# Designed miniproteins, single chains, continued (3): the designs that were tried, part 68

Each design is a single chain, and the fold is of that chain. pLDDT is the mean over its residues in the fold that is shown.

## One batch from the design tools (miniprotein)

Design m10500
Fold by ESMFold2-Fast:
Structure m10500 (fold): chain A 55 residues (1-55)
Amino acid sequence: MTPAERLEARVDELIAAGKSLGEIMLELGRFAQEHPELPKEEVLRIAKRAMDRLG
């Protein structure tokens, strides 16, 4: 599984657990720091998808 796929799965878990958008954004930032190989464009794409699903 790629880092992007793992991040998407993590975001899906947080949404299913009823976490707030703010908590999801904090987790995205932490994951990006732990995975410097993950392109910033992919992080932003996943973040936008999370915002679209919760907003």
Scores: mean pLDDT 81

Design m10501
Fold by ESMFold2-Fast:
Structure m10501 (fold): chain A 100 residues (1-100)
Amino acid sequence: MDELADEVLEAARAGRIDELADRAAKDPSRRPDVLRGLGEALRRAVLAGDVELARRLRDAAARIGRAGDKDGLDKRLEAVRFSTEALEKAAEVADELIRS
């Protein structure tokens, strides 16, 4: 999980987060792991006060979520749903940091 978060953070800082999201969208088997990595990366971004990074990570998660496969394995589909919901809540906290 930490290694995936580090990969996601590096991709986001390099401006390659959309490429990472597109690859995950094309490969249903990678979506749960990438969404977990996005969740951990978003948590770190919020803790660091990097709201702009947090927004980019949220948008990437939404892109992967829209590509969700109904025929996927139950466990992987549950992980995708859970991670997407967790990312949305973390993004709300990130938005509050700007206003506070």
Scores: mean pLDDT 65

Design m10502
Fold by ESMFold2-Fast:
Structure m10502 (fold): chain A 55 residues (1-55)
Amino acid sequence: KIKKLEEEIEELRKKLREALEKGDLKEAFEIAEKIQELIKELNKLVKRPDPPGYG
């Protein structure tokens, strides 16, 4: 379960880099939103606090 979320996040990070390199800021923003959502889901599963200063 956690491994699947991590793999999806990595795939989206790759897509985000491609969008940024193409200058597609709208696509990059949408991908970044999805990455943030998945990271929050991962954090809920592990119940860890937000790291200080690292976001």
Scores: mean pLDDT 75

Design m10503
Fold by ESMFold2-Fast:
Structure m10503 (fold): chain A 83 residues (1-83)
Amino acid sequence: KKSPEEIMARLIEAIKANKDDPAALLAEVDRAQALLAMLIRLGFPKELVRKLGERLIETLKELGAPERVIELLRAALEYYLKL
């Protein structure tokens, strides 16, 4: 059994590995977002989900994601954390 932190770390490595392949990078970002939504639905602590979501956002900033994309991801994270 893998921890949520370990699964997210693997997804972040996959995102970084695919930085030059937009389609593959987007697929890995979608998997990371699906993981965050699943963790909330399964009742994991909101502070854990916030920490993992912030790691994803910071990684995408480092890779040069547009500001609008970062804003949308942050809004989605805040929305899930209010549930």
Scores: mean pLDDT 80

Design m10504
Fold by ESMFold2-Fast:
Structure m10504 (fold): chain A 62 residues (1-62)
Amino acid sequence: SHMDDYEVRTEVRVSADGSEVEVDVRIFDKNGNLVKELRVRAPASPEALERIAAAVTAFMQE
């Protein structure tokens, strides 16, 4: 909502061997304080990326 001046930062990291991906979603308030964080690790596959996207969507709706 327009009353929620939040900054969302998303970082995607791939493991050194390329087999896993980690997605880190952090939500900060207008003063730069971390409010919520979601970290998800999964195999680097299309099916796992779809599951990560669903998890991020659910997290953002809360």
Scores: mean pLDDT 77

Design m10505
Fold by ESMFold2-Fast:
Structure m10505 (fold): chain A 59 residues (1-59)
Amino acid sequence: MLTDEEIQKYLAEKYGLPEDKKVIVRGGGSTLLETFLGDRYVFLTPEEYEKLKAEIEKE
């Protein structure tokens, strides 16, 4: 299983996000690895989170 820290490092490497941004898993939203203004968070749906885990674990 992946921690928020591992996901943040993966996103920082792929998208250049700072490590102080936190990944939040949200239910039922249409959020795609996007940061809402003012929150400094990257929001994922549970399904996007599982796909991201699969991509990281592929390599």
Scores: mean pLDDT 56

Design m10506
Fold by ESMFold2-Fast:
Structure m10506 (fold): chain A 95 residues (1-95)
Amino acid sequence: PLRENEEFQKEVSAYVYYIGGVVAYRHGDYEEAVKYFEKAIEANPNFAPAYTLLGEALIKLGEYEKAIEYYEKALEIDPNNKEAKENLEKAKKLK
């Protein structure tokens, strides 16, 4: 019960930070988006969507090698994520 409550709080915190990152990204505040997505990953290291969007924000900042690392992390968590796989291949071509 306590373990389940801790996992729930971790998932909620990750999602709240993730939404903050999405809002920042939509406004073109890519550095702020990176910070929010990093906090989402810190709250829940298994939250694949945060790794994918962190990679996309890093692409906007020209940080292609870091973006590749985060897309690879997203695919370690969710190997069937087509978006992360496509973004990884695109990022490798920008390098």
Scores: mean pLDDT 83

Design m10507
Fold by ESMFold2-Fast:
Structure m10507 (fold): chain A 91 residues (1-91)
Amino acid sequence: SMEKEKLIEESKKILEEILEISKEILEEAVKKGEISEEEAKEALEILEKNVEETLKYINDPKLSIEEIKEIKKLLEELLEKLKKKLEELKK
């Protein structure tokens, strides 16, 4: 359905924003000496895998519109939390 396709595309955009902000958070944490470069690299690899798995899940034709809406809501909430964390780290 067109509604389902729009929700998938919107969720994909949010996942891309989550990945970019998470990269910035890891970079800031390394700059502040809170984590090592190696720990940041391992965290990024886990994050990239989780994003790929979430994209595969959202594209499952068996997933309902209601299930995709719930996933999108959770992704939006995660993105807002990450934005706040990045702002605190840049202080």
Scores: mean pLDDT 88

Design m10508
Fold by ESMFold2-Fast:
Structure m10508 (fold): chain A 57 residues (1-57)
Amino acid sequence: SASEEARRLAEEALRAAEAGDGATAAQHPGKAYRLAKQGLADEESRELAERASLAAG
């Protein structure tokens, strides 16, 4: 559950960043990414969190 929610937050932040919505991405990506990274146990979720961080800047 925690990993799944972390993954969803990371995916949402990643999509906002990729869509060019930098303002929205900047508001949540740090917290969403931290929640995702700290809650991550599997490689798929970790990969998404890393991509979200890179996309956000």
Scores: mean pLDDT 59

Design m10510
Fold by ESMFold2-Fast:
Structure m10510 (fold): chain A 110 residues (1-110)
Amino acid sequence: DEAMRLAEERAERILKNQKNSFINREEALAISLARVHGEETYDEVLNLIALLEGYKAGSDREALLRGMAESIRKLRELVSEEVFERILELLKKAFGLEELIEEALRLAEE
């Protein structure tokens, strides 16, 4: 579990550098795990985070779901199924939006 170890070390640095940060440990781990798997994976996870933050800010749910589904499809092509599931589990926990992420996953399969 080398990738998770590297992701944990990076997440600790992110959290340490953000005194009173609104980013939680699960979000920091998702970002760090994505970074370990490359720049394109990192960019797609940041895009998913921006869409999830947009939902919490009251943006258009339908547009956000379409954007999430597109990013999920891209992410699935970039990483193994194990890494993909870990990133999504971390994002579900980080944002508390499990049902929204599950709906985006269903749309990504269409």
Scores: mean pLDDT 81

Design m10511
Fold by ESMFold2-Fast:
Structure m10511 (fold): chain A 72 residues (1-72)
Amino acid sequence: MSPEEKAAVYAAAADLYWVAAQHPLLTPEQRKRDLEAAIELYRKAVELSTDPADRAEFEKRIEELEKQLKEL
C-alpha cells in the first residue's frame, strides 16, 4: 500500500469516527473517544498526503473536531 493509499484509508476511517461522534445520544465519554480517534486518523492522513488541497481539507476537519472536543 502506497503512502497516498494509506492517507486515503486513514481519512476514510477518520470520517467514520467523525460521523459517529455527531450522534446526539452519545455520552460525553463516547463522543470524546470518537472525536479523539478521528483527529488522530486525520493527522496520520495529513502526514502521508503530499497534495496541498487534501492536507488543507484534513487540517480544517481537525480544527473543527478539536473545537467540538473543547465543548465537552
Scores: mean pLDDT 82

Design m10512
Fold by ESMFold2-Fast:
Structure m10512 (fold): chain A 70 residues (1-70)
Amino acid sequence: SIEEKLKEIEELLKEGKPEEAYKKAVELETELGVRELEAAVRKDEEELERLRELMKEVEELIKKAEEALG
């Protein structure tokens, strides 16, 4: 699930692997972008709201990974 992928990225950051965390977070951001496009085409407002919240979490993890990389 997306939630499991978020947890994996968080674990990589805790393990001191910010480069791996960054790569996985960017991949997940791309996946979420595709899902948002699909939900928008279907006019699925509930799924769009869910995906927007998940996107915020991914963006925060990307920022944390970038900060750890220097």
Scores: mean pLDDT 85

Design m10513
Fold by ESMFold2-Fast:
Structure m10513 (fold): chain A 93 residues (1-93)
Amino acid sequence: DAIELLKKAIELAEKAIEAARAGDLETARRYAEQAGRLAVEAFKKLGDERAAEGVRTALEQVLRALDAGNAEAAVQILEELRRMLEKKLEEAE
């Protein structure tokens, strides 16, 4: 279940990055919120409360950047989040 949540969170983070790069900030925001929620749930299921809090902080920063119209900053933070999720997925396998 946690592995499935991580995979879905990575997919949604990738979609958020694509939407942000296309200038569709509303779609990027929706995908980022979904990715963050699933990632928090996955890390909690894996017993990693600190990583779950890290995801919540990263999500807050992404949403702030998108709300400010700063797609470039949002993409950078989302790419960092995606790398963190990919690393955790590799560790869980």
Scores: mean pLDDT 87

Design m10514
Fold by ESMFold2-Fast:
Structure m10514 (fold): chain A 62 residues (1-62)
Amino acid sequence: MEEVLEFTLSARSEEAIDQMIEREKEELEKDGYEVLSVEVERTREGDTITAKVKITVRKKEK
């Protein structure tokens, strides 16, 4: 069964946002989830980037 996780990230660069997303994907994999898709909506305010992240996951089947 698919599950959707939504969270918000803030950083000073798009690279930092991407790295944070990659770490989240690694944590989900360790918890026995398969990452099916990642959607990111970025908004820049000054030197800060705010990203709304939506990750669709599926628990690994036995």
Scores: mean pLDDT 80

Design m10515
Fold by ESMFold2-Fast:
Structure m10515 (fold): chain A 64 residues (1-64)
Amino acid sequence: SAEEALREGVRAMQAGNYEEAVKHFERALELDPDHRLAHDLLAGAYTQLGEVEKAREHWARARA
């Protein structure tokens, strides 16, 4: 489920595994493309990876 993918992504974020977190949040968005929290968390993971442009894109989607 999207919620399960989101939970796994959050665990990866807490562990500092940002590339793994991206994969889990992308999975959540495959299941629910308009999931605002998933876009916000994915932007956070991309920020930690230095992927500024990708982070900006997902923050725009999270904002509505």
Scores: mean pLDDT 86

Design m10516
Fold by ESMFold2-Fast:
Structure m10516 (fold): chain A 81 residues (1-81)
Amino acid sequence: MSVQEAIEKAREKFDVPVSPTVVRGYLFQVKDIIPQLEDVKSVEELLKRGREIIDSLPSPFDQQSARDVLKTILEELGVKI
């Protein structure tokens, strides 16, 4: 599986109908986080871009949402964490 395919699968997982409380986080992840990763071609670039995104976010809650996106993409690639 390519990094781009893993990103698309992660996007589909976050773009599902869920409880209203979870929808806000999913919209942020799909609309604001995942698009910043769509240009990434390798796991190394994914980790680099992910760190830059996390460091740019002022809120610990937003940083956690970004980490959850990265974790989901890495899990789709078969990377454990």
Scores: mean pLDDT 69

Design m10517
Fold by ESMFold2-Fast:
Structure m10517 (fold): chain A 91 residues (1-91)
Amino acid sequence: SRERILALLRGLRADLEAEAAASTDPETRGVLRALAEAVDALIREIERQALSEEEARALALGLLDTAAQAARAHGLDDLVARIEAVAAEVA
């Protein structure tokens, strides 16, 4: 459902915000904050436009793929696994 996709995205946003707050590395904090902001922007867009489940799923999977690539580029392997797990639940 659309609400399930939103719940999964909100959970990921909360995790990203918590890890950013706990991080002592400025570069890692910046990446985590940027990803949290991107997830938040998608949540707001899905809610604002009342997007369908199909539209929400397509946009979420696209963002999650981009986020996983960014996390991998920065060596955040645990975050890559978490993003991929969220993507599997969205699909």
Scores: mean pLDDT 89

Design m10518
Fold by ESMFold2-Fast:
Structure m10518 (fold): chain A 55 residues (1-55)
Amino acid sequence: DELQRRIQALRDAIELYEKMREEAKKAGNEKLVKALDQHIESLRAEIERLEAELA
């Protein structure tokens, strides 16, 4: 299912960005942490939209 593969790819991207966020937080880069938080939120919203199409 193409939709399920797309959702999984977005989840994988979120996992990657969450790891980047942890490293940025350790480095004290607050601006990067905020930017990554916003990007992760956007990706989660996209997943919710795609999951609604599957329901």
Scores: mean pLDDT 85

Design m10519
Fold by ESMFold2-Fast:
Structure m10519 (fold): chain A 62 residues (1-62)
Amino acid sequence: MSLAERGEELAARAVELARAGDGEGANRLGTQAYTLFSEAGDEAAAQRAADEVRAALREAGF
């Protein structure tokens, strides 16, 4: 699995954790996803992942 594919998986799981009420888990996986996209050189994907996790956390009341 590429860094970008791993980043996509972790970002999706972070959003799921945020919606389930696990803000700590969501932030942890979201940060890991951001790091993987940045290491892959895809800053746009990194920013998108951060924005999606942040939106999910806000929707969940964090």
Scores: mean pLDDT 83

Design m10520
Fold by ESMFold2-Fast:
Structure m10520 (fold): chain A 80 residues (1-80)
Amino acid sequence: MEEIEELEKKAEEAIKKGDLLTAANYYRRAGELYDEQKDYDKALEAYEKALELARKLGDEAGVKASEIAIKETEEEKKKS
C-alpha cells in the first residue's frame, strides 16, 4: 500500500539524517497500518524497528509502546 511504503521511506530518510525519534514514530505508524491490513508479519517488522530505535534513544515511553504493540500483534497472529 502506497501510504505505508511512504511512511517506511520517511523513516529511512529520518535515520539518514540522525532523527531517530521521527524514524521510530514513522515505523510505529506503519506497523499500525499493517495491523489494520492484517499483515501481521510486516506489522511486527515495523514495530521491531521502532522498538530498536526507541532503545537507542533511551525513550522508555517509546520502548513500552512498541513492546505492547508487538505483544498485541503476536496475540492477533496466533488467533489467525
Scores: mean pLDDT 84

Design m10521
Fold by ESMFold2-Fast:
Structure m10521 (fold): chain A 70 residues (1-70)
Amino acid sequence: DVDALVEGTREETRKRLLDAGVDPQLAEEIADRVAELTRETIRDPSKAAENEQRARGLIDEAVAEAKAKA
C-alpha cells in the first residue's frame, strides 16, 4: 500500500525532527514535503537519488538550525 508507506515515512520524519528539537509546525511541514518526495519516487523511480538528496537536505538543515538556536 503506497499510502501506508508514504504515511509511515511522514510519521518517522516528523518524530526524528521533533526529537532533534525542531519546531512542531516546521517538523510537520518538512515531514509532509519528505512524504511527497517519497510518493514521487514511487511514481518515478528514476528520481530516487535526486529526491533522497532533497529530503536529506531538508532534514539536515532543520536539525542544524534547531541546534544553533539552542
Scores: mean pLDDT 83

Design m10522
Fold by ESMFold2-Fast:
Structure m10522 (fold): chain A 101 residues (1-101)
Amino acid sequence: AAAARAERLGRLFRLLQEMIDKLNKAKTNEEAIKIFDEALQRAERELGFRVVRRKITKNEDGSIEIEVELEAPDGTRVRMRITIKDGKIERFEVEVEGPAP
């Protein structure tokens, strides 16, 4: 149902905001990865998302890029990309796709 999808996405965005608040207090890339992983575990446990893909790339400049794809029971897909350097968020992108036809 459209209402159930909207509620799940609203709860996800609240969880992501809590994650961002914690990430702003991170001191290292390792701590940032742990905070991000805890948010993914909460999305699976509390919101019924499944982690379809998770990739971490370490760059020569000391930044890390984390790419994640989540899938909801209704087929809604959420793609996230976060770039972190010295524990600070450099870039954060979220894309939501509806269920596949």
Scores: mean pLDDT 80

Design m10523
Fold by ESMFold2-Fast:
Structure m10523 (fold): chain A 92 residues (1-92)
Amino acid sequence: LEEDIKLAKEVIKLTLEAAKAAEAGNLEKAKELLEKAIEIAKKLKIDGEAIVELLEEAKKAVEAGNAEEAVKLALLASFLGLATIVELELLK
């Protein structure tokens, strides 16, 4: 539980940094941060697959040059990650 909470927090942090980079027009940095978030999200035992799917769609939006869509998808992934943390904290 504690390890999954720590990983989920790291995913949220990287995903929010990616959203900020995309909003600033730095799509290369946004892509790098999303790739790091995806690697960590794959280690999550709960909701990891759903979070990975949203992050991969955000990465595709970045690759297509669609910064607005990338920000939306990254924020949705962050929201799901936060919901996962709340669920894990309640299971303690």
Scores: mean pLDDT 82

Design m10524
Fold by ESMFold2-Fast:
Structure m10524 (fold): chain A 84 residues (1-84)
Amino acid sequence: MEEELKEKAIELAEEAAELAKEYVEAKLKGDEEKAKELLEKLKEKEEELKKLLEKLSEEAAEEVKKHTLELIAEVAEYAKALEA
């Protein structure tokens, strides 16, 4: 059960990272309507992830947080590449 919750949390973090990349692309293209929709979806994924993290053990939550930080760094690099 714990392992399933951890896997679901990691999947949500990865989905949030993909939405963040799409949001950056939409903003750069000037697609304000799509950017707004993506931001709302991203917020929903963040809320779901937060709830799952509260249900995980401290050890499992730290593993998910570490993976999430790596995904945040990846999105930041992606944004820089698009801006260049």
Scores: mean pLDDT 80

Design m10525
Fold by ESMFold2-Fast:
Structure m10525 (fold): chain A 64 residues (1-64)
Amino acid sequence: SMDEENRRAAALQEAFAAGDLEALVKLIGKEELIKVFRAAAEGNRAAGREESAERFERLAEEVE
């Protein structure tokens, strides 16, 4: 439902703001989290934000 999706989105934002990778893994799973970080890295690289791309690649490696 939309309410469940909204609660999950809020929890994801809170966990990300806290830098809580364990909470993020519990919320969306390890494989999905790695895909999200890799997609964010590609998007940042395409936009010319190399430092941000490298940070997201590092986060994906930490979750592995």
Scores: mean pLDDT 79

Design m10526
Fold by ESMFold2-Fast:
Structure m10526 (fold): chain A 58 residues (1-58)
Amino acid sequence: GINDLTPEQRLEIKETVEKLIKEKLSEEEIRKRVEELKKKYGLSEEEAEELVNFVLGV
């Protein structure tokens, strides 16, 4: 989960999320990008859904 990540890994996630918000991607593409983050950093399904919701502004 996010709590098991280094400060550097958390920063990488933050920067990726900020980039996704700026790119104005579709919900489907945002979900694909967040799934890549989930696999790379070992995020939970709940943490991944929270990131999707944050990018979508909900």
Scores: mean pLDDT 79

Design m10528
Fold by ESMFold2-Fast:
Structure m10528 (fold): chain A 59 residues (1-59)
Amino acid sequence: QAWNNLGNIYLNLGNYDKAIEAFLKSPDLKSVKDQLLLAVNLSSNPELKQKALEKLKAL
């Protein structure tokens, strides 16, 4: 799943907004749940944070 790898790359680069966008495109959010939550906690973008939290709540 390329989106999981992209999300992890963006997390390592400190680009939390792009990490969230990449993880949200992942077909298996359960496998990246912790990484997505970390990106949400470190992001300052309220719209991306809300979108990610809604997806996490649905898991």
Scores: mean pLDDT 81

Design m10529
Fold by ESMFold2-Fast:
Structure m10529 (fold): chain A 80 residues (1-80)
Amino acid sequence: VEALAEEALAHARAGVAAARAGDREAALAHFRRAEEALLEAVRRALASGDPALIAAARAAHAEVATLLEANREAIEAALA
């Protein structure tokens, strides 16, 4: 779960960097991988029943969402 959360955040950061550089294809690829890793982290956390892993997955989701919202205008400009 933690490794998947770290992977999701790393791809989200890379996607933001690609979007700011105007690399639409790289941005989309990174955002898709971030979503896949985050969804898998959530699935594994819920399957474990461990409150600490569930909290870690929620924190990762919130951090990715905050990062994307903070960069929303740059992302929209690059992707549309």
Scores: mean pLDDT 79

Design m10530
Fold by ESMFold2-Fast:
Structure m10530 (fold): chain A 62 residues (1-62)
Amino acid sequence: SSGEAVLEERLQELLNAGKQVGIDQSDFDAFHEMREKGEDLLTLIRYLFEVISEQLRRIMRG
C-alpha cells in the first residue's frame, strides 16, 4: 500500500536518528533480529522510538 512506503521512510529516519544519538550495537542487533523474524513496520518503528527515547533520557540525566 502507499502507506507502507511512508512507514519504511520513517523507519530509515529513525535508524539515522539512533546512530546520531549513539544507541548501542546491541539495540541495532535486536532491531535486525525483529525485522528478520518478520515483525511489522509499526512494531519496528515503536521499538526504535523506545530505544531512542531511552538513550535521550540517559543523555539528559548523565
Scores: mean pLDDT 83

Design m10531
Fold by ESMFold2-Fast:
Structure m10531 (fold): chain A 111 residues (1-111)
Amino acid sequence: MQKPTLKVEPVAPEVEAYLGEPALIPVRVTNTGDEDLTNVKVEAYDEKGELVASADVGTIPAGGSKGATLTVVPREVGDHRLTVKATGIGASGEQAESEPVEVTVRVRPRP
């Protein structure tokens, strides 16, 4: 897309987590278009392309923004790069999609 109407901005590009404990990844979703978007959701995919987290945002009015939080339970120690994107449906029925953004989850073993 030359200019996506959805934008996802992670509150932080890196999140620290412990193995087996829920990690919270807060993101901001902005509708930069001139029409309301419905059924907006944020999805996170791992390096293998598997869906690891999703959050339903709902409706974002034209020019509006909403916060969402993705929850990931890490299964492996180390640095994991997640691809995060948002999708939604415009008033015309057209699907809107954000550009993907990267978030790193730094997973440590439990003490």
Scores: mean pLDDT 83

Design m10532
Fold by ESMFold2-Fast:
Structure m10532 (fold): chain A 62 residues (1-62)
Amino acid sequence: SLSEKVARIVGLVLRGIGEMLDGNYKEAIELFEEALELAEELGDEEMAKIIRKQKEEAEKKL
């Protein structure tokens, strides 16, 4: 369902943020990449934009 897919995206983003706080930037990028793919599949451009920005911040830490 749509609500289940949104919950998965949110869960991946929260896990990615957790990995960022732990200094695990490569793991954070992988989680944000998976979340971004799901957001793009949903056609949610606003959500995709937010996730893409989080991924860019993680990449800057490498």
Scores: mean pLDDT 88

Design m10533
Fold by ESMFold2-Fast:
Structure m10533 (fold): chain A 73 residues (1-73)
Amino acid sequence: ELEKKIEELEKKLEEDPDSVEAWAELAVAYAEMGEIEKAEEYLKKAAARVGPMDVEGWMLVIKGAVAIVTAKE
């Protein structure tokens, strides 16, 4: 499941490298796999692309941050 999800998200990024959703979901997926450093890198990429008035984008970034904090214990 996670592996397939990561492949789909990576393919989405090949078509739209500025997709906040794809970067944030990749951060969540890698955090769930225990790949914390990679998850943090992808969350940073999502945060860099979110607009100041993009509430949905910021919610996705927050979800990624929560997943990383939870995985780090």
Scores: mean pLDDT 78

Design m10534
Fold by ESMFold2-Fast:
Structure m10534 (fold): chain A 61 residues (1-61)
Amino acid sequence: MGSKEAKERAEKLNELFEGKKLSEEEKEELIDELVKEGLATREQAEKILESLEEALELSEK
């Protein structure tokens, strides 16, 4: 699953990184989708979204 998971994770990350601010509800739905699809654990998905939010905040400077 490594390469397929990495590809699908990267695709979802690209959608997030292209710069819409997600609501708390949208974040929770994405975490649930990533976990359901087996792309990440809930903890991994939360950390990924946190890192993306941090990156977006820096890019909006």
Scores: mean pLDDT 67

Design m10535
Fold by ESMFold2-Fast:
Structure m10535 (fold): chain A 80 residues (1-80)
Amino acid sequence: MSEEELKKKLEEAKKLFEEGKKLYEEGKLEEAIEKLNEAIKLAEEVKNSENASEELRKEALELEIEAGVEILKIAVEKVF
């Protein structure tokens, strides 16, 4: 996968992350978790690509961390 293709994949992951956040704001917790997990999967693919620049890998890792934090927030809200 080219650097350009990886950038497009990361933009798709960012879109899924924003969709997940919107679903969380709407109280659709299960749908939010699904979108956030999809974002993590795409970010992981970018991060693990041999063709990714260090900057692109860092952006992918940051998105993965942010999506993981959102999932933890949802999990805490479901318990309490």
Scores: mean pLDDT 84

Design m10536
Fold by ESMFold2-Fast:
Structure m10536 (fold): chain A 98 residues (1-98)
Amino acid sequence: LKEKLKEAFKLLDEGKYAEARRILDSIETEVDRRIAEVNQRIAQAKKEGNEEEYQKALDELFDLGAIHLAVATLRVVLDKEISKLPPEEQERIRKELE
């Protein structure tokens, strides 16, 4: 996930906004799925009284939360940069994301 975030940053810096947005969408989908799985592991660890697994799952949830926040921040930056483009360029990017 960290490598995909670096790729999104590079694409954004290169003005490849549609590609950057697709990578961010991909990261968000993966992070959301992993958060759901980790929440299930937390619930199971609590049920079993498995303190070690509970702590591991919490640490993973914290790391995933940090990535989720980074994606949200980059989306705000990306949307702001796209909004500065001429209307024709904004429409081109919109069509590329369909």
Scores: mean pLDDT 84

